# Designed miniproteins, single chains, part 51

Each design is a single chain, and the fold is of that chain. pLDDT is the mean over its residues in the fold that is shown.

## One batch from the design tools (miniprotein)

Design m1767
Fold by ESMFold2-Fast:
Structure m1767 (fold): chain A 72 residues (1-72)
Amino acid sequence: AENLREAIETMKKDLDELEKKYGDAVAAAVEKVRAQLDKAEEALAAGDLEAAKAHLQEAVAIAQRELPKVVP
């Protein structure tokens, strides 16, 4: 359970740094990833570890798909 929380927190920090560095260029992609991380946090708070893991995996997939297209 703690590993999922740490992974979510780490990804949120990475997204904050990307937005700080690149601003509007990454905003849409970062927002999509954050939406999945928020769902993962909600599932984790509800005790649904399977849903939390699924949303975290989707956040990673979105980041891998979308961020290379918008990072300079």
Scores: mean pLDDT 81

Design m1768
Fold by ESMFold2-Fast:
Structure m1768 (fold): chain A 86 residues (1-86)
Amino acid sequence: SELLEQAVALLGELLELAGVPESVRQEVLASLRQLPELPLDVQIAALENLKGQVRLLAEAVPQTAAVAERLLAVIDEIIAELRAQL
């Protein structure tokens, strides 16, 4: 999915700006890429949880706010597409 690859790229930028080590970033991004292999309801729940974590990180690390806003918008688009398939 193009939206999923956009989310992966933005999450990578967010985690780098937050000072997360490369090894941890690679594991998180790999987990997000595997999301389509899960049931739709689990995918939606995981993305809603990710939105919460992104918001908390943007509050803790204000320099991530602009990337977080773009990532949240992409996640909302993915959730909308998944909900249309339920």
Scores: mean pLDDT 89

Design m1769
Fold by ESMFold2-Fast:
Structure m1769 (fold): chain A 88 residues (1-88)
Amino acid sequence: SAVEELRRLAEEVARIAEEAGSPAALEAAKQVREAIREADTLPDPRAQMRLLGAALDRGARTVKAERPELAPELSAILLRAHEILAAA
C-alpha cells in the first residue's frame, strides 16, 4: 500500500540519519521514528500518509544540510515519496 511504502521510506531516512551520527541527524532520526509510531495509531490512511510524508521531508532536509554527500540518496527518497503522495 502507499502507506506501507511511505513508512518504508521514512524508516530508510531514519536509518540514514542514524548512520550520519551528528547530533542534529540523530535528533532528526528520533523525530522520524516518533512520527512512524504516531502514524501507526491513526485510523485514516490519508492522515498516515500526510504525517509520514511531512516527517520524511523534514528528516531528509536536516540530513542533507548536515551531510551534503548524502543528498543524491535522500533526493531519490524524496522524489519517490512525492510520487506516492501525488498519486494518492
Scores: mean pLDDT 87

Design m1770
Fold by ESMFold2-Fast:
Structure m1770 (fold): chain A 74 residues (1-74)
Amino acid sequence: AQEAVDQIENQREEIAEALREAGASEEQVEEALRLLDEAGELLRKALAEKDEEKKKELIRQALEKVAEAGRIVE
């Protein structure tokens, strides 16, 4: 169980480093990581959700947060 959380944290650090190498400001990195953290929370809620339609909506919201994070580094 903890291994999945550790993998997410490792990916978070890798993404932060990649953004810094691409010339993103620390504020842009923090905002992008915050949006990815929000997406992760929505995905965790989706995994616990028993209603298929609510699960799909949570996944859709998570994808929107990922897209928003991508726009910050453009």
Scores: mean pLDDT 75

Design m1771
Fold by ESMFold2-Fast:
Structure m1771 (fold): chain A 78 residues (1-78)
Amino acid sequence: AEEIRKALEEGDDEKAIEIAKKELRETVKESYEIGGKETAIESLEQSRKVLTTMAEELGRPEVAKAIEEEVEKLKEEL
């Protein structure tokens, strides 16, 4: 969360998207190990809300869009 905020504040959309995708994939893996597909989906939805809100508040709507697209892709892969 802190690393993505720094990238967003620096205006580095590419770096912010890379960090966000990494965090989302790690969240899926950890949540799936704890409670399976249902827990992984719930954790992804929570991360989507937090990360997209942060990107939008910092004026980076393209990063928010990329985060939403990655969440939907990860949900399909589950």
Scores: mean pLDDT 83

Design m1772
Fold by ESMFold2-Fast:
Structure m1772 (fold): chain A 94 residues (1-94)
Amino acid sequence: PLSPEEERQRIIEEIDKLLEEAKKTSGNDAIVKLSNALSLVYEAYERGLLTEEEFERILKKIKEVIDSLSPEQQIMAQILLKLFEKRVEELKKK
């Protein structure tokens, strides 16, 4: 098994790759990559693998990716982000 630090680093690298690919892709493919990145962030946060500082850094990068999309895709991406943020709020209440 991986150490917690090695597992944490791999998940962060996977998130960063998905976000970079979302930035370079258009339409539905960008939304799919963004959705996959949000799922990994949620899993990592739920498992306690991310610090609040790392979580904020990733969240800012997610918002940067959304800003790079077309106006129509930004609406869908913002809905996905709001749903993600609500799920994270429920984790923070524990």
Scores: mean pLDDT 82

Design m1773
Fold by ESMFold2-Fast:
Structure m1773 (fold): chain A 78 residues (1-78)
Amino acid sequence: SNISMADAARELGEEYDRQGKFTDAGDFFSFAGDLLRDVDPLRAGIYYRQASLSYERAGKFQLSQQYYNRSRDLFNTS
């Protein structure tokens, strides 16, 4: 299910973040957010924020800002 896939993606994101693989971490957190966007918008917003922070650590500032905005929009709507 989307929930099970999102949980697995989040766990991989957390593991890559601990290893300093920040781009991969951001990609997995963003994927987890995408899977939950219509199912659990609050959790999706949290994962987009985690993706934003991971991309910032990777020096990918444009992606960081994109996912920060997605997170903010979900929290403002939900």
Scores: mean pLDDT 87

Design m1774
Fold by ESMFold2-Fast:
Structure m1774 (fold): chain A 70 residues (1-70)
Amino acid sequence: MTVLSGSVASGLAYRVGREFGVPTPEALRLANSLRDRDLTLSQVANLVAERFGVPKGVALRVVSRHYREL
C-alpha cells in the first residue's frame, strides 16, 4: 500500500476539489488539513468524498487519475 507525502496528498485534494467545482477556500481548507499527514490514496479519496459530498467510488476514481498525472 503506497503512503503519500503530505505535500502530494494536499495537492491531490486541492486539484480534485477544483475539478468537482468546489470553491477555492473549501478546496484549500481540505488541502491544508492533509499537508502534515501520511495518508494512502484510498484515505485521501475517502476524505475528499466526505468533505466535498461526492460518492466514494467517484472520489477514488478522480483522485487516482490525478495521482497518475504526477
Scores: mean pLDDT 82

Design m1775
Fold by ESMFold2-Fast:
Parts: C-alpha cells; structure tokens; sequence
Structure m1775 (fold): chain A 61 residues (1-61)
C-alpha cells in the first residue's frame, strides 16, 4: 500500500540521520543492506527514486 511504502521511506530517512550522527562504518553497512531490501519491496516509482537518493547519500558517507 502507499502508506506502507511511505513508512519505508520515512524509516530510510531516519536511518540516514543515524548514519550521519554515528559516523560508524558498521551502521552505514547495515543501512545500505536495509535500503537495498527496501528497493526490492517498494513498487511506487517516486518512493523507489527517494530510496535510491538516500542509498546514494549513505554510500557517499
């Protein structure tokens, strides 16, 4: 559902904030893994685009 996909995107944005705060490589690696799983589950193109943007930002840290 759109509500479930929005919740996934919101969770990913919170995860990005945690990675930025901690600077911990293990936390970053875990976030990348969860983002890749989220991209496989989400079907809405705008949600996929936002998750991809978050993944690219995490990978750049």
Amino acid sequence: SMAEEQAIVEGAEKGLAVVKETGDPATRAAAIGELRKALELVKDPEAQKRLQEILEEVEAL
Scores: mean pLDDT 84

Design m1776
Fold by ESMFold2-Fast:
Structure m1776 (fold): chain A 81 residues (1-81)
Amino acid sequence: MMEEKREHLREAIDAFREDLAQLRAALAAGEVSREDAIAGLRRALPQLEALKKEAEEVDPELAKEIERLIAEVEALLAELE
């Protein structure tokens, strides 16, 4: 069961990283507005916070990866705002 939970968390982290990379690419290409990007990032933060809380009970290293991802999202928000 713990391996299954780790796998689920790993998949979720990878999906968020892929989404963030695609958002950065879309911003650079002018395919998404600053306002839409901000809205998307703000919606992602509470999801990442919930994921981090789950990860803290399963694998502290995954929780640290999510903390870094949250920091990346917050940094991008600061750049756009």
Scores: mean pLDDT 83

Design m1777
Fold by ESMFold2-Fast:
Structure m1777 (fold): chain A 73 residues (1-73)
Amino acid sequence: SLLELTPEQVDRLLEKMREIARAAREQASTPEEYEQLFRKRLLDFLVKEGLVKPDDTYENILEKLREAIRRLR
């Protein structure tokens, strides 16, 4: 789960998030479109990696992700 990641795994996740953000920014024409593309692609990635459930809410996932990052020291 997201809350059980090691610091190394969190760093890898953050790098993947940067890649997703870059791709979304290149395709988006507006800030709203960027947020939608980033959200969808991040969720797809986390589900594929088994880090979250397909039926989990974005809000719950975001809170778990913030907690995982906060634990990185």
Scores: mean pLDDT 77

Design m1778
Fold by ESMFold2-Fast:
Structure m1778 (fold): chain A 61 residues (1-61)
Amino acid sequence: DGDRLREASRRIAEAAAAHGARATSLVEDGRIVGVEVESPDPERQRRAQEAAERVLAEAGL
């Protein structure tokens, strides 16, 4: 479980970084409950948010 959480968080961060944004995984009870994405560019933030949420959905965590 911890290894999957770490790997999912890494993939989420990489997906956001590919769009020039920073992503933070929000964790509750050992599960990722959401992602906070930040970028000075609203369009990049939107694309990074979508990419990060897709990775989260694929991870099933």
Scores: mean pLDDT 79

Design m1779
Fold by ESMFold2-Fast:
Structure m1779 (fold): chain A 71 residues (1-71)
Amino acid sequence: DEGLRAYREAAYGPLEEARELVRQGRFEEAEELLERQRRLMELAKVPPFVREEVEREMEELREEARRREEE
C-alpha cells in the first residue's frame, strides 16, 4: 500500500526528529512537532492501527520529555 508506506515514512521522520530535540533539551520544539503530527493524523484520517502505533510513540516521547524537563 503506497499510502501506508508514505505515511509511515512521513510519521516516523518527525518522531525521530522529536526524539533528537528531547535529547538536546529542546522540549518546547519537540512538543510543537508532536502536536503537528497528531493534527496531521486527524486530518489524513489515518487507519486506527497505524495511528495507535504512532500515538504510543508520541506518548512515550512526551513522558521522556516531561521527566527530562523536571530533572
Scores: mean pLDDT 74

Design m1780
Fold by ESMFold2-Fast:
Structure m1780 (fold): chain A 84 residues (1-84)
Amino acid sequence: GVLEKRAEDPAKAQQAEQYSNLGAYLYRVKRNNEEALEAYKKALELDPNHVGALNNLVSLADELPDNPEVQALAQQALEILAKV
């Protein structure tokens, strides 16, 4: 459903930041790339223009070069970052 600008909702932007921070914690502290990916996906579901989550996905893709899902999401993240 691409009928509304979700990224302009401040409550969703705050929740996206929380999920982005959770993903960074899972990646850096727990070294759990799969849970980190899910947290970043949730952040971008809430705010598709969240710069922190987009940058974190790109960084995660560098650690997972053979994961096609992460590579596809990182490519989309780079395209969004070029516009934001």
Scores: mean pLDDT 77

Design m1781
Fold by ESMFold2-Fast:
Structure m1781 (fold): chain A 61 residues (1-61)
Amino acid sequence: MPLTEEEAIGYLSGFTRFSEEQIREALAEGKLRREDLVRLVELHERDPAAAEAELARLLNS
């Protein structure tokens, strides 16, 4: 099965400096979309620095 929303949030919080709470709050506020979660995990597997920078920008927007 592809990553669930919960698994993607757990992955990003585990491998970046951002907490699950920060990611969930951004998703609830519309700063981050569900589609962005999977895209960011895929980006992190390929380029961790780029994924972390993009996630940081989305969370602070």
Scores: mean pLDDT 80

Design m1782
Fold by ESMFold2-Fast:
Structure m1782 (fold): chain A 74 residues (1-74)
Amino acid sequence: SEKEKALKELEELKERLKEAIKEGDLEKVLEVARQFQQLIEDNRDLIDSDPEFREKVQAILDEMQALIKEFFEK
C-alpha cells in the first residue's frame, strides 16, 4: 500500500510536470522537480529494500528527468 501510494504520487507529479512544460512555466517546472525529489528521499528505504519497486520508481524518474532536460535544452 505504501509503495502503490508512492507510485501514484510520482505518476501524478509526472502529469503535473507535463502540464507545466506545456505552459512554459519555469517556476512550476522547478516546483514539481523539487516535489518529486522530496518523494524519492521520503521513500528511499522502500526503494533500497525492494528491487522491483526500485525499477518502477527509476522508470518514472528517468521519464521525468528526460522531460526536464528536453525543456531546458530546447
Scores: mean pLDDT 82

Design m1783
Fold by ESMFold2-Fast:
Structure m1783 (fold): chain A 100 residues (1-100)
Amino acid sequence: KEKEIARDRNPTPEQIDLLAESALLQIEIYLARKTAEEHGDYETAAKMLKKVAERAEQLGLYSIAAEAYRELADVYRQMGKTSEAEEWEKKAEELEKKDK
């Protein structure tokens, strides 16, 4: 059986890939936040956060997706789009309920 080979790659390749993707998504959230805060580029920050949130949802990383949607809500508030910000916060809350 392949148990010896799989054990040689502890954690599993799939777990390593998921951890790597998780780390990259967290870095992208940080960069989006800096883009908004340091450069005032809210449109670029919003686009980055939407892509991160969608990718995190596809991977089942609901906590990261929720964080991205919360940051997106903050960006929309800074743009004066309070109603849209509230929608993103609600989406973040739904994803937090899906935790793991």
Scores: mean pLDDT 77

Design m1784
Fold by ESMFold2-Fast:
Formats: sequence, structure tokens, C-alpha cells
Structure m1784 (fold): chain A 95 residues (1-95)
Amino acid sequence: AATGLLFAYLAHPEEVKKLRDEVRKARKEIEQAEKDGNTSKVAEAYRKLAEALRKLADLARQVADETGNPHVRALADQLEAEAEKYEKKAEELKA
């Protein structure tokens, strides 16, 4: 919680807000597509989620490099790992 607020304060807050909104929308698209049984739409939504998470990870990495803050660096690593997870899920649905 505190680390997320610190990152939003140190990064460009409007860019972080926009990307968090994209993450939220993609998660809702995943839930809806899963309920509808639409695997192609689920794959598309996972790809969108991964793209937004990678952009957040890039911003967090830049802030971590500038500030030396280990909590922001850990956040960047976590966001990158989560993006890779959803990229893999999207590819599995194309097989």
C-alpha cells in the first residue's frame, strides 16, 4: 500500500492512473469474456493486461534507478513477472 502510493507520487501521477485504469478495464474484460466462454476475447484481454503491466514496470524501474528505493525496485520486478504470466496465458489460449 505505502509503496504503491510512494511510486504514484514519484512517477507522473496521471500516467500511473491511466495505466492502473487500463489494468482494471482489462481485468473486467477477462472476467466478462470468461463468463461468455469467448477464448479469443480472453486472450486479447490478457494481452492488454500484460501491456499495461509492462508499462507500469518500466515506470517503476525508472523511478527505482533514479531514487535507489528498494521497495520501488521490488514493485518493478513484481509488475514485470505479472506481465510475463499474462503474456504466457494469452499464448496458451492461441495454441
Scores: mean pLDDT 81

Design m1785
Fold by ESMFold2-Fast:
Structure m1785 (fold): chain A 76 residues (1-76)
Amino acid sequence: LAEAEKLTEEDLPKLRELINSPDPKKQVEAVMGAYGFIVSGLVEEAKRLMEEALKSPNPETQKLAQEMLDLVEGKG
């Protein structure tokens, strides 16, 4: 998947900017980007991003964030 330098904790501000964007496509992109943190073992960072995405008024963003959280918690 992503190389180590491709997605790090330093990328959190960029993903947070995307999640807080009024554009649903950017929000979805950020949720998918946070999946890279899960794959890289940065599970707590990914959870924080998913929690922010769940606060979005966009149903698609909420759905993807919930699915990712359920997967991480073993509920999916």
Scores: mean pLDDT 72

Design m1786
Fold by ESMFold2-Fast:
Structure m1786 (fold): chain A 100 residues (1-100)
Amino acid sequence: SVDQFKEIALEYLDKLEKDIEAAKSEFSPEILKELLKIIEETKEKIAKAKSLEEIAEILREHNVEFGEVADKMSEKEKKKFFEIHSKSSDEFSEKLLAAL
């Protein structure tokens, strides 16, 4: 269960990273760097997590950090980030529900 949740969470983060990289021209270099750093640090934390609760807490912190970066975004950047993040979050939720 913990290993399966880690796999789903890491797949979510890998997909999110890939989609952000594919859309990198839509973001300022500063915003792009901050988003990719959050993803990298979240992956490291997930890899070290020992419980489902710890994984859930890491993902909650991840969303807070993304919110802080979003507050610094232009309207255009916010719209693009929302499109990417909503799609990745929906796919993550579907995979998580299928694993239960």
Scores: mean pLDDT 87

Design m1787
Fold by ESMFold2-Fast:
Structure m1787 (fold): chain A 116 residues (1-116)
Amino acid sequence: AVEAVKKALEYVKQGKEDEAISILRENAEEIKANYLEVLGPLLNLFRVASPETLKKIAEIPELRDIVLEVLSLLAQMGLVEPEKVYAAAKPFLDDEDPYLRTLARYVVKLVGEPKP
């Protein structure tokens, strides 16, 4: 799990977004099962990844809750651009899962809505 997330981070740094998404998808169940072990590498990955990459990671069903939880932590720590966190969290505001909707509202409130 940890090695898969670290490899995804290296792919993101190289602009190989599709390879990063592929390795995360292949290891999604293991990442979810070992969330606390992979949390550090995930924080680094999400800090570096573009909003578009984060949206693609959120499309992996096993990782949807993890994406929003990691974004919540990054927002609380101020380790990522507010606009990036907003862009990645916004799709969850209308999510079918009440937990994800509530957490998304919390994250959006922390970073504020970007001005046009």
Scores: mean pLDDT 78

Design m1788
Fold by ESMFold2-Fast:
Structure m1788 (fold): chain A 68 residues (1-68)
Amino acid sequence: MPSILEQVEALVNEMLAAGHSLDSVIQVLRSLKAEVEADTSASEEEKKEQIEALERVIARVEEQRRAA
């Protein structure tokens, strides 16, 4: 089973391959992070790991966008 980080990176690669811009990718990742933060049914540890993985990938994509 792929890690949360690997799943998020796979989503980014799929979106870019489909022709989405880096701005669109960042917007989707931020939306997913907000949904995780708002989820009251998930455990606090699961939420923390998902948020940390999303923040890490968002930071990398934002760095890539600034370098372009």
Scores: mean pLDDT 80

Design m1789
Fold by ESMFold2-Fast:
Structure m1789 (fold): chain A 73 residues (1-73)
Amino acid sequence: MVEELRERAREHARRALEALEAGDVEAAIAHAREALAALTEGLIAQGADPEELARKAAETLARQEAEIRALAA
């Protein structure tokens, strides 16, 4: 269900922020990945192109990982 996927994404996003505030960069990145995965599943369920979305998700994840590491540096 798309609502459950959105809730899962929000929960992982919240945990990513908590991990970053605690200085746990790897946990923050892991939770950011899970949040993006849940959002990607939700968009595919709503009719998004899986191949295009997978490419955009990979680009977004790389950018988010770089930003998280920059904030922790």
Scores: mean pLDDT 78

Design m1790
Fold by ESMFold2-Fast:
Structure m1790 (fold): chain A 94 residues (1-94)
Amino acid sequence: SEALLAMVRAIQEAIAAAAERVEREGETPELVREVLLRLLRVAAAEAERAGLAEAAALFRKAVEALEAGRLEEAERLANKGIEIIAAAVHEVLA
């Protein structure tokens, strides 16, 4: 549970930093793409550290899809990774 809480905190901090950067620099498609790529990379690293290997692999594939311009595939893969994290967090809180 400590590893899962550390992962959630790290992802929340990354989301807050991304939001601050968009507010400071202005919302452009280029900046949104850059912050999403960084968020997915953080999510992959933190999921791997928490032992959620499948979620980490999905986020890494989402990065590759987003870099290739496959937006729908990137969203589908990222959502699957998020579902795994949500299920793991729910188990710890139950």
Scores: mean pLDDT 85

Design m1791
Fold by ESMFold2-Fast:
Structure m1791 (fold): chain A 79 residues (1-79)
Amino acid sequence: SELERLLAEFEAAVRAEDAERAEELARRLRELAPDDEELLRRLELLSALAAARRAGRDLSDEEIEERTRALLAEKEARE
């Protein structure tokens, strides 16, 4: 089905970190199934996550470093 195909392409675009394509595909999915409120809600959440990740890319590196350091300390304490 077209919905299933677009969902697969959307997931592939997210995986490839192609935020522009992912958002375009999400918009087309919303157009294709405008009456499926649950699907639209899920797409909005995924789009919000992708946008937050994109916007916080520079800050994300600092957060990743902090979390990695904390995780390493926790792992070392348990070894």
Scores: mean pLDDT 63

Design m1792
Fold by ESMFold2-Fast:
Structure m1792 (fold): chain A 100 residues (1-100)
Amino acid sequence: SLKSFNEFEEYARKLLDELEATLTPEQRAAVRRLFHSVLTAAWLGIQLGLTPEKLAELVRKVADRELARIAPHLTPEQIAAVRKAIDEFIEKLKELVEKE
């Protein structure tokens, strides 16, 4: 499990890099923006002392909103990959706050 937010940021960056390998330059910009938004929401939620459950809910709502905006520019397979990455991101985030 991740023990610090810096390690979590590194994990998120690795996850984003893996996604970007399958994307066009325009799609990369949109997906980077999505990940920046969810990472920012995660950071703010941690600072506000949100429970793991409320933090997961906040991040999921932000991710769903951003994904809905870019979905018309992605294939169904790419949308599924981004959703899977978001689920993995949320799972690792919950592990982080439960251990802190």
Scores: mean pLDDT 81

Design m1793
Fold by ESMFold2-Fast:
Structure m1793 (fold): chain A 63 residues (1-63)
Amino acid sequence: SAEEAAARLRALGVEAFNAGDLRTGYAYLAAADRIVAEREGRPFAPDAELREDVERILAELAP
């Protein structure tokens, strides 16, 4: 589900932050927020670099 996917991404973001990888951590949290934003019908408008990282993460999770 969207909630399960978002929760998994948030957990990965926390792991990245604990490892000192801030860019990857922010990207995972942004990817989780993108999923929630689409479910809630609200806009998601990150900067271009973060958007690129989010699209890459979501593409890797797609079947």
Scores: mean pLDDT 76

Design m1794
Fold by ESMFold2-Fast:
Structure m1794 (fold): chain A 80 residues (1-80)
Amino acid sequence: VEELKKEALEHLRRALELTTSPVAQDAFRAAITYLELGDYENALKFAQIAADEARKAGDVPAAEHAERASKLLQEIIEKL
């Protein structure tokens, strides 16, 4: 779980760096905060919101990193 958490966190941080959307940036920061608190369900929710907002802004690489993080978060939830 800790290794998956670290990988998800790295993808979310990379997505935050790549997005130009202020709405996506706020959602990525929320996802990172929830993930660090161990709230994986809210981390997943905000990662998905951030991915959608990044895609609307045309930030495809940011959205792809957010989608990878979402898959890792789903795997963590399944192990709980």
Scores: mean pLDDT 86

Design m1795
Fold by ESMFold2-Fast:
Order: structure tokens, then sequence, then C-alpha cells
Structure m1795 (fold): chain A 70 residues (1-70)
């Protein structure tokens, strides 16, 4: 489950970067309308929230799984 959470986090970070790159490409091409910019912001916020949820879960699991023995 820890490995699965880390892999999901990596996938979300990759998606976040891809969406940012798409937005930047559209901006450079003069195709980024205010409506499209708003759509990109909503998608980035959604992914950011999913990342935050995973980080919260990782924080809960990490102390249990990584408690060093004496």
Amino acid sequence: SLEDLINKLKELLDKYREIKAQREAMRKNGQLTPEQEAAFRRELLKISNEISDILIELKKIKPRDFVAPF
C-alpha cells in the first residue's frame, strides 16, 4: 500500500507537469482563452487536492512503517 501510494503520487505529479506544459504551449500559440485558462486551473486544483490527500495518507502510514527498532 505504501508503494502503491508513492506510485500514485508520481503519476499525479506527472499529470500535473503535463497539464502545465499544455497550458504553456497554448499560451505561446495564442490559443489560451480565459475559459481554457480557468479549465486548466480547475484541473490543476483537482490534481493538487488528490496529491494532498495522498500526502496526508503517507504521513499517517510512515510513522508506523518506519519506526526504527531499538
Scores: mean pLDDT 79

Design m1796
Fold by ESMFold2-Fast:
Structure m1796 (fold): chain A 84 residues (1-84)
Amino acid sequence: SEEERKEQLKLVAENAAKLYELAVELSKTKNEEETKKEIAEYLKSLGLSEEDAEEFAVWLLSFINNSVPLEEFVEAVERIAKES
């Protein structure tokens, strides 16, 4: 439902900095596929569906791969969470 998706996005926004830092640390020792899997598992633990968790992990890694700063990523997640 839209309410469930909004609550999930809020949880992701509250954990955005932690998710970014986790992705950066994993990327130092793991390949891209392993990093995506670990991030998706964490997102599923926050209540995201398999599909949403995998899509978000790909999106987050695009920020890391393009060297987008943590602050800009957090702002992007918060913007998405505020727009319903």
Scores: mean pLDDT 79

Design m1797
Fold by ESMFold2-Fast:
Structure m1797 (fold): chain A 96 residues (1-96)
Amino acid sequence: MSKEELEEEVLVAMARMWLAVLKLIENPTSEDLREAVELAEKFVERAGKIKNEEAKRELLEATRELARLVAEKARELGDEELYERAEEVLERAEEL
């Protein structure tokens, strides 16, 4: 396995880990959601640069689920900024 392939697998694992962590937080704060959406934004940018179609698909799938959860929780908190940022991640993921 090349270093590039390992980095792609690590990105997928990180996206899945953050999704799992956010699901385990009983009452996520706006700060928790901001950290999660900042990571989702980085994951979608990195997905656009991935050459391996399977790794790209897996990263985009995990990133979309993370962004959807952030959007849902941001809406519950009334945080329009975080909701908009999460929706932008979802739109960018659909274009890739």
Scores: mean pLDDT 82

Design m1798
Fold by ESMFold2-Fast:
Structure m1798 (fold): chain A 87 residues (1-87)
Amino acid sequence: SEKKKKLKEILDKFAEELQRIIEENPSVDADKVVEIYQQLVDAIENIKDPEEIKKRLDEIVNQAKELSDEVYEVVKKTREEILKILE
């Protein structure tokens, strides 16, 4: 499926950007960044309703905001890209 391929590309880029943040920012809690990544992957894999996915992604964005500004910006961008695919 085309949507599944695009979602995988978005998630691969998301993982790369989060890894960069961990490597370049020693004040960021790496374990919490990994938890953010896992929550987002779980939402995409397990939730079928686009409205429920949107709600879950909004919760993840709020968690990222509490963690760091750089993680927040990456998670927010990833959410917007995912929602464009799901419509």
Scores: mean pLDDT 85

Design m1799
Fold by ESMFold2-Fast:
Structure m1799 (fold): chain A 96 residues (1-96)
Amino acid sequence: MIDLVDEASKLMTEAERYIKQGDYDKAKEIIKELIKIVQEMLSKSTDPVIQKSLQQAIQLLQEALKSTDKKKFTQLVIKVEATITSIRMKLFLDKK
């Protein structure tokens, strides 16, 4: 699970890099890849709190892909980054 969270974090950083370059098409391509990783995390999660956070992240990512507004796209991506960071912290603390 934590390996998938680390992969999701790397993809998020890559998407942010493309957003900074103004390349929203490549950023959206990375977001599509990120959705697949988050869906895999959801399928492997047994914690209801983590499952709900992952479902929320998927919804925000799907909304970002539907957005034609660059500002809204960027704001949604930032919200997903915060959600992934929260999941990562919880998984790290729970593993001891």
Scores: mean pLDDT 80

Design m1800
Fold by ESMFold2-Fast:
Structure m1800 (fold): chain A 77 residues (1-77)
Amino acid sequence: GDMLEEARRLAELAGLQAILLALLNNEKKVVIRKEVGEIKVEAVGYSDGRAVARATVGDEVIEIEATKEELLERLAK
């Protein structure tokens, strides 16, 4: 459904944000937690340019693992 697509997009965005914050603040790892409506997102970004993010909507879970470059390409669509 549209809500699962929105949840995936939010997870991807949070993952990219976490990577960028890790790089900007010279931190090894940054964790971001967001809640947008019924969508809960937790993302971990690393200074090596990788992210792991999880979005939950009710009983549904979306997990992503991606690089900064992959996330930039996905979010540009």
Scores: mean pLDDT 85

Design m1801
Fold by ESMFold2-Fast:
Structure m1801 (fold): chain A 102 residues (1-102)
Amino acid sequence: DTVPPYLRLVDAINKAYITKDIKPLEEEIDRLLERAKAGSKAAYSALKVLLQDMIDYLESRGLLPEAIEHLKRALEALDAGDYETAKEHFLKGIKIILDYQP
């Protein structure tokens, strides 16, 4: 696949927000986690950078502390090689973000 993993993940998040359908995003996160588990440094880096960017943005704005907590737990689990826990907390954080109406 010629599309960088980070851009594919960002596109999936944007589509989930527009369509209110999280399933394609869950499938893309699953795909990237499986690729990272199999040793893809590009997939691992894409997940890590996106998680960190989301955490930094939300913290800088003082928004969604529950989402921040889940994203941080996902990042810690990813660093520990616990891909099941990383997926659970990543999806919980994103669901809070997608449901947020200011």
Scores: mean pLDDT 80

